# Ledger of designs, part 112: designed miniproteins, single chains, continued (3)

Each design is a single chain, and the fold is of that chain. pLDDT is the mean over its residues in the fold that is shown.

## One batch from the design tools (miniprotein)

Design m11898
Fold by ESMFold2-Fast:
Structure m11898 (fold): chain A 69 residues (1-69)
Amino acid sequence: MRRFASEEERAAAGVELVKVVNDAIKKAEDGSMTIEEAAQEVKRYALERLGLDPEAAERIAQTVKDELE
């Protein structure tokens, strides 16, 4: 009855996205990854795993870049 992307599934995916964002920021701070690579990883996750629009994924990636400045 409910679509695959239910509110509960979206909430769970949101928690996973926060973990991916925090991990990417930590790796960029540690120098294991560039700021650009961290932003690209987060953008790719949002597009491929969460099915977000490219504009939404780009905004999340930009937030990661802003956090690392």
Scores: mean pLDDT 73

Design m11899
Fold by ESMFold2-Fast:
Structure m11899 (fold): chain A 69 residues (1-69)
Amino acid sequence: VEELKKKAEELIKEYKEAILNGDYEKARQLGKEIMAIIGEIYKLGKFDVGNELEKKYQEAATEALKERS
């Protein structure tokens, strides 16, 4: 779980940077990987960790899009 959490957090950072750079194709690909990892964490019954990562992912998207407005 700890390794999956770290990997998801790294991908979320890359996702935010991709949006800020206007690389929407890379952001789309990273988003799919992030959601896949969160899904695996949910399957392990770690709902608190999965919910935390999902919130961070959505916050990163919202912040990056606002900065590009």
Scores: mean pLDDT 80

Design m11900
Fold by ESMFold2-Fast:
Structure m11900 (fold): chain A 78 residues (1-78)
Amino acid sequence: MTAEEILAEFEAKVAEIEATISDPQELLAALQEVAKETGLKLLEEYEAGRLSEEEVKAATERFSEIMKRRQQKIKELQ
């Protein structure tokens, strides 16, 4: 998978979770699990040689920024 495909899948899962879960604590826990899965996918593609170090860095920075913004918004609901 490309970094863009992994990030697109992550964003789709985040949207599904936000549409399905209304409790802020459950929502935060579900987002943390999806974040863990996404991070592992990026690492697996990097270790398999399918992503360059620059691509992994760029994807990880983008992913972390998305997660930071989502977590902050959920905390504002608590």
Scores: mean pLDDT 78

Design m11901
Fold by ESMFold2-Fast:
Structure m11901 (fold): chain A 55 residues (1-55)
Amino acid sequence: RVVPPVTPQLVIDFLVALGLISEAEGRRLAPLSLEELRKISPLVASVIDFVEEGA
């Protein structure tokens, strides 16, 4: 299985598009790295972990 590259912007855009976070929260999180996003929100961490696992 091919796991596409994960960027902070991609993760944020996905969460906003899915309605899991607000657009305002997405804008606030935009300048952060994947590591920083992982620490801020368990939901974001879960999404990153899921894609990284990428099984």
Scores: mean pLDDT 70

Design m11902
Fold by ESMFold2-Fast:
Structure m11902 (fold): chain A 55 residues (1-55)
Amino acid sequence: MTAVATSKKGDKLTLTLAEEVASGTYSPDELAKLDILKVEGTLNSSFLGDLELTT
C-alpha cells in the first residue's frame, strides 16, 4: 500500500508498505516496526520526530 508521512513542520514523504496500516500519529520506534518497501521524498531532520501517517 501507499501512505504519506507528514512531519510536524509539514514536510512529506511517500511510503510504500508491504502491509496495510492505520492512519494516525507514529513515533520513530513505531515506524521502524513497519515493513517499509520504499521511501520517496527528501529526508531531513524534521522526520526524526513523530509523523502523521495518511493512507
Scores: mean pLDDT 79

Design m11903
Fold by ESMFold2-Fast:
Structure m11903 (fold): chain A 64 residues (1-64)
Amino acid sequence: LDKLPEPLKELIKELMTSKKDPVEIVKEFFKETKGIELSDEKAEEILELLKKYAESLGIKVELK
């Protein structure tokens, strides 16, 4: 991972502040930005990677 693009920064912000299911947030994000329809399993995997990445930057991610 070389850079975190602006859309991914917004995704992390939504995961921290939104009251929606985090899996649904990830699925909607990839459908809108990449046109990719993710399975629940794949969205969960991506969510865990995003949480790990945010923690490495000192960002506290509080998910539901």
Scores: mean pLDDT 69

Design m11904
Fold by ESMFold2-Fast:
Structure m11904 (fold): chain A 61 residues (1-61)
Amino acid sequence: SDEDIDEAIKLAHEDPEVRKKFLELAQEVADRARAQGLTDAERIRLFKEAVKKFIEELKKE
């Protein structure tokens, strides 16, 4: 969701390790979307799903 993306960006500004992981996640989603020929809407959906999982993993730690 947009709230999860905002939270991830805030955490990335505060923690260099979170920033690195967030940038790696964004690059992975971009590379996968390019390889699969995804539309902009499909890429955004994939990114939102990946960010949601990323936030859940951070909160579990």
Scores: mean pLDDT 78

Design m11905
Fold by ESMFold2-Fast:
Structure m11905 (fold): chain A 84 residues (1-84)
Amino acid sequence: MTPEELYQKGLEAYKKGDYETALKYYEQAIKLIESKEEKSEEDLKLLAKTSRNAAKAYRELNKPLEAMRFEGLAEKAEEELKKL
């Protein structure tokens, strides 16, 4: 599965209120993007978007520390996008 496909599966799980399954897919997408030696603009946009949605899922599960970690990851990806 591509990172985009994993992100989409995460969104479908999130819409159903299955936040744990959503996080499983989002975290798989993030790991695939982070494993790349060189990230494209599209990779960074997807990383930011997926990390924001992972943070939202963690907030729904009442896990604020985990949510903050993924918000930090999204902010770093957004900062890299500003340099492009």
Scores: mean pLDDT 88

Design m11906
Fold by ESMFold2-Fast:
Structure m11906 (fold): chain A 90 residues (1-90)
Amino acid sequence: MQQGLQLSIDYIDRFISQAEDMISQTTDPSTRRQMQQQIDQIRNIRSQIQQAISNRDYDRARQLMTQAMQQIMQMNSFFHQQTGQYIVVD
């Protein structure tokens, strides 16, 4: 159970890195601002997940993980609508 939570955090970190790279290649200022706001939201949730784990509140950590995954899906849908491409995690 703890290993699964760490793998999910690692996935979020890799997604953020890939998304930041995609933003750097985006020339439209409005799309760039929207994507940056979405990344900032994901970063905030990620920080809350780490705090919940530190407090041994694993139920809260799982709820926040679900929120992070929903935000990632929304961001990928937005990116696909704007560019025809998906943000892919290596």
Scores: mean pLDDT 82

Design m11907
Fold by ESMFold2-Fast:
Structure m11907 (fold): chain A 67 residues (1-67)
Amino acid sequence: ELDAETLVMAALVALKEGDGELALELLKRAYEIDPSVVKKYYDLLLQIAKKQGLEEVVEFLEEVKKE
């Protein structure tokens, strides 16, 4: 079974590859398991998503920060 941290690490790989759809799916799954892990990696996730132009991932992360 994949834990939240493993899902975030997989999402980072997907982001670097420009796969926003996969990254978003993995981040949503990680958030359902443990929101604090997504928040812990927030700055890194947002930096890569913005650099890659993955708007849907950026929007999701900005929503997570509001919670």
Scores: mean pLDDT 84

Design m11908
Fold by ESMFold2-Fast:
Structure m11908 (fold): chain A 92 residues (1-92)
Amino acid sequence: SLAEELLEEERRRLEADPRMTEEEIEEALEVLRRSIEAEPEVSINALLFRRAIEAGRYDEAREYAEKVAEILGDPEALEELEREAALWKAKQ
């Protein structure tokens, strides 16, 4: 399923952070699984945003970020996601 693929991608991103323990990674993924169950549209679009920025597809990432902000009704969510994308772009 798309959700399982996106969770696997998030696991790889978390495992790449040397500051995170295995326990913290499993806890973060459990929180994310619950978010997908409770709010699938916003959670899946947020993960598709991260997939897109990791792949260097910043135009697609912006579309997913705009969708997340629209669902949440919060323009600050868009600013936060755009800052995340800028940090990823600077590190690549």
Scores: mean pLDDT 83

Design m11909
Fold by ESMFold2-Fast:
Structure m11909 (fold): chain A 89 residues (1-89)
Amino acid sequence: DKRRLQSLLQSLLGLLDELKQAIADDSPRVPDLVARLLDLIGELSRLDPELAGQLNTLLSQAATAYDQGDKDTALQHLDQARQLVEQAL
């Protein structure tokens, strides 16, 4: 369903932007936003498994960089994820 895919991609863009802001601000909301993104990526995997796999890899790399204190690398991986979602819209 094209409408479902479009809605999921728009929701992913919004959450990616919220996560980028939360990381920049060292917000305690980061784990909750990551969990919500993983849930949406799980739904996306039923419609576009290749894109979902790419997003999961980038989100995992961003989370690892953030845990190591490398915010710049974390934000770069999230920017790459955002570009993939925009290209799919």
Scores: mean pLDDT 88

Design m11910
Fold by ESMFold2-Fast:
Structure m11910 (fold): chain A 60 residues (1-60)
Amino acid sequence: MKLRITITVVYEDGTKEVFEVERELPGDEDAALAAAGEEAARARARFGGAVTARIEFLEE
């Protein structure tokens, strides 16, 4: 399963940054949610502020 995880970080001053991470997982939707949660946790630990993650399932 190939997916794109979009991480949006909103800082306290209202500035935002967007990152995209592509992952390929042998698992199911639960594996995709776990991967997105990991990326969001990583971004929050690094940048602070409000962090959201969005998952998109990709096809050829």
Scores: mean pLDDT 74

Design m11911
Fold by ESMFold2-Fast:
Structure m11911 (fold): chain A 82 residues (1-82)
Amino acid sequence: MEVEEALRAAGVKPGDEVIVITPAELQDEVREALKKLGVKVLALTTNPQQGQELLDTSPAPVVVVWKDADGRYRAAVIPPLP
């Protein structure tokens, strides 16, 4: 599964403004995929501490992207807390 397909399956849509948490090795691929999907990246972090701060404080949805043990792209969208 391509990273673009994983992002779409997670609910990412064109015109969305998102914050991204991804491993360092995936950052360029994830950024390029979001650009192709027409998504605005407000912030992207590969730092776990910064990622936690963004999850706790973000007014925008947070997209987490990773690669599983079988090399498959996975993504999840975490909505801002009410």
Scores: mean pLDDT 78

Design m11912
Fold by ESMFold2-Fast:
Structure m11912 (fold): chain A 100 residues (1-100)
Amino acid sequence: NTVTVETPLGTITVTLDGNTLTVTFTAKDPSLTGSLTVRDANGRTLGSAQIVNGKATVTVNGVKDGQVLTVIVRTDDGRLVEVTFEVKNGKVYVLSVEVV
């Protein structure tokens, strides 16, 4: 299962394969710097990566059914995108997209 979210900063692609979640961010501006972070509903960081050459990938293992995850793209120039997802019945569902 793969879900793609278009944001003003770029594209967030979330793929669920079994219990492994792969989050990839591809910036519209390839010179964009910042970080990609995946957090659980309690604010615990499950994975983080720096944006290098406009791309970042985080892999999370052991994802559970019913789990809510927030993907955060934070740029070094202070822009922020948060996308919240739910994992349910082997699929990923977009719950919200917030742009700051």
Scores: mean pLDDT 87

Design m11913
Fold by ESMFold2-Fast:
Structure m11913 (fold): chain A 93 residues (1-93)
Amino acid sequence: MDSGLDLVLSFFEAVAKASREEAEKLLKILEEVAKEAPELVKKVREAVERVLEGDKEKGAKEAAKEVTEALLAAKGEDALLILKGIATAIAEA
């Protein structure tokens, strides 16, 4: 239970510690795994960009909350693809 929120937070904490090039590598892995959920991938990419441009630690928590809310509002199949993409990106980082 609630492992999905922890996973999303871990992803954005990794982004907050990453260079722009490292963050783009994480996004490419996510986009390949979750290619059938392009609208959710776009929301994750926009959240990553805000973390990179702002207060990285605060931005990571806010991005994780926003993305988690988007996943809860999405179709379960699309949400699962994003979670799988995030898990794969973290494992390959």
Scores: mean pLDDT 80

Design m11914
Fold by ESMFold2-Fast:
Structure m11914 (fold): chain A 60 residues (1-60)
Amino acid sequence: SMARFQEHLALLRAGDAVFILKAAEALGLDNATLSRLLSARDPALQEEVARRLAELGLEP
């Protein structure tokens, strides 16, 4: 669980375009939200998105 969460955060922070697009479509994220995720300016948002991706079974 915690290892999966860290993997999801690493993918979001690394700017993996394919994973970010999947996250955007699955969660209905806009460009402003994606920008905040990529810049790591909102750690609570990054944590929430990673958790939701894990709940949807979007695991590496």
Scores: mean pLDDT 59

Design m11915
Fold by ESMFold2-Fast:
Structure m11915 (fold): chain A 75 residues (1-75)
Amino acid sequence: AATLDAAAQASQARGLEVARAVNEAIEAVVKEKKPVTVEANGVTVRASVDANGTIRIELFSAAGENLGSGYLPLP
């Protein structure tokens, strides 16, 4: 059987919770057309729409460190 690293399992579970929060923030910002903040497992997800209609996603740790940012075209 493949041995799963406990750290890898914890990282995967955390990633799934953050991915869910990102999807929730995207749906909310598309619906509301205003900046939205969602928190999951100590990560803050900010979603906003820029002047060009592009969705901007930013992720922050509980300490306020930027964990990543990206842009998504509106559907």
Scores: mean pLDDT 71

Design m11916
Fold by ESMFold2-Fast:
Parts: sequence; C-alpha cells; structure tokens
Structure m11916 (fold): chain A 90 residues (1-90)
Amino acid sequence: KASEAALKAAKYIEDAGGKVGQGLYDLINSPDPRKVALAAGIAAGLAEIMRAVSSLEPPGPEVEKIIKKAEEGARAGREGVRLGEQAAAE
C-alpha cells in the first residue's frame, strides 16, 4: 500500500536523523489529509504529488516550501524504499 510504503520510508529517513525525515513523518501523520497525500506520493512519485498540491493549495509560499520539502523527501523516500527491500533480504 502507498501509505505503508510512505510510512516505512519516513521512518527510515527519521532514523537517519535528517530534517527531511522529521518533516516527512509529520506530513504522513498530519491531521490534514492533503499533507498525508503528499507523503503517500513520495513513494508513488513526486511529479504526481506536486500536481496534486498545486491543485489543492495553489496560492502562497507555503505550497512552494512543501514542494521543495517533498522533493527532498522523495529522494530520501526512494532510498528508504530500496533499503527496506534490502533489509527484507537481510
């Protein structure tokens, strides 16, 4: 599931101790469903998420900040997914 993959990626990034990890984990556990969608999209694809974010909250500098953080999170999430697969293989 996308949510499970995103959570696993966020936990990996959080364990790595990066600011991106903390922000990603907060996004996934946010009370705002839009932020949860952002986190889910980190596993599914950044391009789709950026489009969704622009559609949901087009105005304001916060959207640009979220997009940039999502881009950083997507890179870390992609690495987290691969490392999760590696961990499963032991």
Scores: mean pLDDT 54

Design m11917
Fold by ESMFold2-Fast:
Structure m11917 (fold): chain A 55 residues (1-55)
Amino acid sequence: SEVEEKLRAAKQEALAARDAAGATIAGESLKALQNGVSGEEALEAYEKGLKQAGL
């Protein structure tokens, strides 16, 4: 799905930039998506996580 591809890309970019917090947040949202959460909810959780982490 487009959301899964976006979350995977965000995780890889964060890892390349050595952004451990961003990589963790993207990975958790991707895991939730794979466990049956809707793509929209997974993306919202990712964006909320970034804001809460100050990213």
Scores: mean pLDDT 80

Design m11918
Fold by ESMFold2-Fast:
Structure m11918 (fold): chain A 87 residues (1-87)
Amino acid sequence: SSRQRQLARMYLANYEAARLAEETGEEGGKVFERTVAASAAQLGALSGDLEGARRVGEEIIELWRKDPKKALEELRRLAEKAREWLS
C-alpha cells in the first residue's frame, strides 16, 4: 500500500541517519533525532494517529540516547523489513 511504502522509506531514512550518526558523533546524532521526529510526524499525518506516532519516535530517540548500538541494530532490522515491503 502507499502508506506501507512511505513507512518503509521512513525506516530506511532513519537507519541511514543512524549509521551516519555512528560515524560522525554529536553532529550526526542531532541529525538523527531530527530525522526520527520528522518521520514520526509524517507517519502520524498519514495514519491519523499523531500521538501514537510521536510515542514511537520518542522511544527510538530514547533508545539511541541510552544505547546507540542497540538502536542501530533495531533500525537495521526495520530497514531489512522495509526493503521486503518495497520489493
Scores: mean pLDDT 80

Design m11919
Fold by ESMFold2-Fast:
Parts: structure tokens; C-alpha cells; sequence
Structure m11919 (fold): chain A 115 residues (1-115)
């Protein structure tokens, strides 16, 4: 189950800073296996910006699931905010994915809090 695997890796990245990089690397492998253009664009952008792996994992997980036509929970986005990460960095990554998927409306902070 792709959604369960992605959700588990995102949770690990957000809850355990020492495991965040390894969880992100597994999400990148899934993005390559599933040919997720949006997720791979997020990964490339994040590497150029040297962003925290936990934020990148949250954005990458959303992109993989969305690109594979799966419904995704926004609970991971709330956890990013609760852990004190910069919400603008998360929004920037989500908008990279959205542009690759042809989405017209950019993500806003309010969108991260919607259920």
C-alpha cells in the first residue's frame, strides 16, 4: 500500500531528527520507482536550498501520493508547524510540486491547516 508506506516514512522524518535523512532517502527511492515528476522536482529544489529533511519529507510524501492519485491527509503539515519548522519553506516546496502538476492556485498558510 503506497499511501501507508509514504505516511510511515513521513511520520518517521517528522518525529525522529536522527532518522529524518534516511526516511527522506527512502521517499526519494519511492518517487523514482513511481515515476513521480512532482516529487522529484521537490527533491531537486530542496537539495539546491539545503532545506531540513523533515520538511522535505512532508512535501515529498504529499507529492508522491498526489501524483499517484491518492488522497492525502494534511496532518503531516500540522506536525511540521507544531515542531517549529518554517511554514514558508514547506509552502515553497508544496508550490514546486503544484507547478509540476499544473495546479494554478498556489498554496497558502491557510491551506496547510485545512482538513
Amino acid sequence: NLLQEVSSLVQIALEDPQKAQAALEKLVELAEEKQSKAALAVHKYAEEKNLPPAIVAAALGWAIARDNREAVSRSAFKKVLEKGFDPEELIELLNVAAREMGMVEPFTLEDLLKE
Scores: mean pLDDT 79

Design m11920
Fold by ESMFold2-Fast:
Structure m11920 (fold): chain A 67 residues (1-67)
Amino acid sequence: SGSRRREEELRQREIQIIAEYIEKNNLSRDQAIELVRKQAKTGGWDKKTVERTLKLIDEAFELIKKG
């Protein structure tokens, strides 16, 4: 259905944005993870949001290696 496809499109867009940020700032994986931890503390993120964001970072690094 349209809803599930739209959710995946938004997810892929988030991965692209994260990948661009990583490349722009020459971040290592450890540095990217540390930034997520800082944002999670400041923003009061729940466990699921942290886990989801860490998965997006992992996929962003895979995208960078492939492009």
Scores: mean pLDDT 82

Design m11921
Fold by ESMFold2-Fast:
Structure m11921 (fold): chain A 64 residues (1-64)
Amino acid sequence: LDEDARIAQRVAEALRNGTLDEEVEKLIAEYKAKGDEDGVKMVESIYRVARLGQEDAAARRAAA
């Protein structure tokens, strides 16, 4: 519960700062070190959604 919210917040901050890929790599490494497979999958899912959002935003800017 708290873990999902923490992951989402860190990803959102990294997305705003342009460091999404670096922050996601750090999060995945942290959860792998803990042996938390569910945490790794959650980070991957949030990252996929964030990447789709970036692609959509880029497409809108290109169309403008």
Scores: mean pLDDT 75

Design m11922
Fold by ESMFold2-Fast:
Structure m11922 (fold): chain A 58 residues (1-58)
Amino acid sequence: MPLSDEEVAEAMRVALRAGASPEAVRKAASTLAGRPMPEVKDREEALKYAEELLEKAK
C-alpha cells in the first residue's frame, strides 16, 4: 500500500541523513509513494523536494 506524501518525505529525510545517495532515496520514495518522483541532481535538491512534499502534505 502506498505511503502518504508526509510519510514518504520523512523517510527521504531520514535516509539522506543516514548517508543514502540522492538517486537511491528518490527511487525508494517512488516505490513507497506508488508513483514516479522527479529527478534530483544532488543531495540538496533531494532534501528540498522532501521539504516541499512535507509542506504540501499539511
Scores: mean pLDDT 76

Design m11923
Fold by ESMFold2-Fast:
Structure m11923 (fold): chain A 57 residues (1-57)
Amino acid sequence: DAWKEALERYKKNYEELGYAGYAEHPAEISRPIGYGKLSEEEGKKVLAELEEKYKKS
C-alpha cells in the first residue's frame, strides 16, 4: 500500500522543511493540504489526521 510511503514523505517534509507536502497519489487521497508551507500546528494536525485515518485502514 503506497499510502504508507505518502505518510513518511509528509512527515519527512515537515521535519526537514517545516511544512507538509503532498504525495503522488490520487487527488482525493493525496495533496489533501495543497502545496505550500504550513504552520507547525497545521503541519502536525495534517500528519496526525493522515496517520490516524490511514494507519488503521
Scores: mean pLDDT 51

Design m11924
Fold by ESMFold2-Fast:
Structure m11924 (fold): chain A 87 residues (1-87)
Amino acid sequence: TENEQKILEKLDQLVENAPTMTAQQAIEQVEDIERTAMLDPNLSDVQQFKIRLTFLTVKGALSRATTPQQKLDIAQLLREEILRILK
């Protein structure tokens, strides 16, 4: 869907930029992606629940990230998990 494409584009941008962002900047980008995902009317209740838990977990991990590599790894895990949930 068009909304899925928007989510994927934002996730791709997060992965690209994560190594150069502060933890706070990465969390702000993640929150923007979460809001975009939660506005999707095609998501089932189970998909919405899984997405909320994934974003909660990722924001927690980013708040503890201290290296560029950790931020990249967390961004990639978010992208992979959201792709799995949307399928």
Scores: mean pLDDT 86

Design m11925
Fold by ESMFold2-Fast:
Structure m11925 (fold): chain A 73 residues (1-73)
Amino acid sequence: GDMSIDEFIEKASKELGLDKTVIEAAARLLGAKTVKELAAADRSLFDSMSRKLNIPKEDLDKIYEYAKELAAK
């Protein structure tokens, strides 16, 4: 089945070395409830999200790529 966003936050925090609150905030801002929803996110929003969350765009790119990797399973 589709991985929940809470399970994704736990895995991504450990694998990417990012704080759980950062990953949770990004998922919430995109309205993603599952990993597949996060993987389907509109990347044109990432510049706005980087400014709103005060996190580097490269960290958002890491989160997105990891979500795509997990969604492909």
Scores: mean pLDDT 79

Design m11926
Fold by ESMFold2-Fast:
Structure m11926 (fold): chain A 76 residues (1-76)
Amino acid sequence: MEARERAAEEARERLLAGAREAGREEVLAEIEAAPREVFYLLALGAEYAAAGRDPAPEEVEEALALARKLGLYLPP
């Protein structure tokens, strides 16, 4: 749980830093407005990908669907 929370926060910080560096205020605002749960599930999916495992659980797909509904730009 704790490690997953930290991974989600790190993912969010990386996206915010990238948006700031690119000067994309719209993207930065969307990332800040997104619920933390989106980054939680994306972090879980990234963990599976890094381990070379099968595609992430359906929960990660649900997080991606939520991000699309929010109009949030997130790298896959």
Scores: mean pLDDT 60

Design m11927
Fold by ESMFold2-Fast:
Structure m11927 (fold): chain A 111 residues (1-111)
Amino acid sequence: SPARETVDRIIEEFKKLLEEGKSPEEIYKEVKARIDADPRLTDEQKLYLKSIFTAVALALKNNDYEAGIQALEKLKAEVESDPRLTPEQKAVLLHALDKVIEYLKELKEKK
């Protein structure tokens, strides 16, 4: 899926910018710009992706991975129950959520 490939590239860029020592706020601004500019994503997908990366950026800023994981699990439930999303759109967003939740779990274990 082109949307899934876009999401994977955004997540990899997020990780790269974090490894380069950029602040969570700076990383979020870059990621938001990429999400807003991508014609392959619907407005609903863009809104959810911005919420997902807001939760990740806040978890990193506050060094509170548990709160970040809980916020992302709540977003996962919202995506699963949102009647505005097609099954394909839900699959893309759930893939993004699962990847970033796993990333926060990995960061928590290394702390």
Scores: mean pLDDT 85

Design m11928
Fold by ESMFold2-Fast:
Structure m11928 (fold): chain A 84 residues (1-84)
Amino acid sequence: SLEELAEKMAKEVAPEVVEEVVKELGIKGLSEEERKELEEVAIEELKKVALAVLEGAPLEEVRELQEKAYKAVVDKAKEIMKKK
């Protein structure tokens, strides 16, 4: 299904997005569990991006979803760091 393909694509890209966010925020010393939490947020949001691409959504809509995905991971990373 398109949803299964989107999830596979999201899972392949999510670790790279998490590493980019970690570098942007200068975060060091994340636990394996905290990295997994960030990857789970990234997968969920990137799945929406992948579905839009697969369904032929306009480039503008895809860009907005990509921006929302990145922001969601950034917000989650900041939340994790604020609780430390």
Scores: mean pLDDT 85

Design m11929
Fold by ESMFold2-Fast:
Structure m11929 (fold): chain A 60 residues (1-60)
Amino acid sequence: MVVLRAPAPTAESAAGAAIAGIGLHPQTKVTIEGDEVIVEAPDTPEGREAAERAKEIASR
């Protein structure tokens, strides 16, 4: 599993991260932890891409 942690300063950025990650790979799991999100995805090229995209969206 790839595990990325990213700041999510708003509820909208956290929700956007979850939508983007799951949309790119259905096995992606996004957990909201305070002002951060934890993104878990399979160790595949598609899983890594989903995790990185979720991290990018979370930082907005």
Scores: mean pLDDT 77

Design m11930
Fold by ESMFold2-Fast:
Formats: structure tokens, C-alpha cells, sequence
Structure m11930 (fold): chain A 62 residues (1-62)
């Protein structure tokens, strides 16, 4: 979607990386989001703070 492309451009990621983050988010509970943020930060090469912000923006798409 155009929203995933905009997030990819904002965070310096590919659309495929943002899609993978969205699919991961669907499998995690709110209690596990700090763990997801650390895993995404490492995998995507962004900061934990950027991963947390990305998760909050992706939650609005669910």
C-alpha cells in the first residue's frame, strides 16, 4: 500500500522490510512489544527508538 511505501521512505527501509515488520507485529502481544522493538532495530539496522516509533505507526494500520 502507499502507507507502507511512505513508512519505508521515512525510516530508510525497503517496502519489504516494512511489510515484514507489520507481519511480525500481528504475532506479538502489547507486553512483548519492547522485545519486538529490539529485534526489529537489530534486523532493520535502525535505532530502538526508531523501531518503537515504526511499531506505533504500524499499529494504526491494523
Amino acid sequence: SSELKELAEKYGLSVEQVEKALEALKKYSDADLPLLARLLAHELGISVEQAEALIEELKKLL
Scores: mean pLDDT 84

Design m11931
Fold by ESMFold2-Fast:
Structure m11931 (fold): chain A 55 residues (1-55)
Amino acid sequence: SKKEEIEKIINEALELAEKIGVDSALIYMAQELQKRGFSAKEINEALAEFRKRYA
């Protein structure tokens, strides 16, 4: 499902943030979600969820 795909990408980005920093992880997330055909709204919601979990 779309929710499972987003959740997987959020978890990959959280792991990536520990290695290369949060800004690079956010760029990765946005690019990967856009590449997979998610809408701007879905991408923004996923980025907000990542920030909430990382903080």
Scores: mean pLDDT 86

Design m11932
Fold by ESMFold2-Fast:
Structure m11932 (fold): chain A 98 residues (1-98)
Amino acid sequence: PVEATDLQRNIAAILRVIGAEIEALILLKKKKNTEKELEEAKRLVREALEFVREVLPTMDPELRAAAAKALENLAEALEKLGFLELAEEARRLAEEAK
């Protein structure tokens, strides 16, 4: 694998959080979702949260602010989907990013 700089990894982590939020919003718009679609969304969210957790200590203050905002937006979408435990984890990471 090509080595990425901390900056590239930090940006990728934030983009994965944004991608997870978009996926959650798509599921909310559909109103009727299959169990497989919900489980795939949960997997994407868990992977995004794990990646952010790993790289958060290397983020500069501006990227940390962007990560906190993205995580809060993700948490709101997850709460609306009923993914309460993942929403709580996202909010906790958002507070750590501040």
Scores: mean pLDDT 84

Design m11933
Fold by ESMFold2-Fast:
Structure m11933 (fold): chain A 58 residues (1-58)
Amino acid sequence: SEVSRRVARAAGLYISGIGYEVQGDLLEKQSAANRPQAEAYRELGRRHRAEGDRLLAE
């Protein structure tokens, strides 16, 4: 059903969102010079999770 498809897409967005946030944290731990790239990954992760929340609200 369309509802099941939206829930599956939301789950995928949460998984990728968490993955991007973790990747950002790992980059910053490797070197302070990576901070701009780390923040870009964290922002991408936040966007994915926000999109997942939006799909679940529909």
Scores: mean pLDDT 87

Design m11934
Fold by ESMFold2-Fast:
Structure m11934 (fold): chain A 77 residues (1-77)
Amino acid sequence: MKEEEEFKKLLYESLKNALLKSGVPEEEAERLAKEMTDGLFNEDPELVEKLWGTKVTPEELREKLEKLKEEIKKILE
């Protein structure tokens, strides 16, 4: 349970930081990171795709999420 909450927090921070580095404004980066984290843990791929669909393709989203998952695994291990 706490490990899952810690993973969600790390996922959120990693997504937020990646968005900020990509030039996304802070407010939008925070919103998108939270929505994407919620979408991933609620297994709502449509929500995740919709949040990125205006700025990134599904392929770009997949690549970014896979890269972030690997970075998070590296931190947790």
Scores: mean pLDDT 63

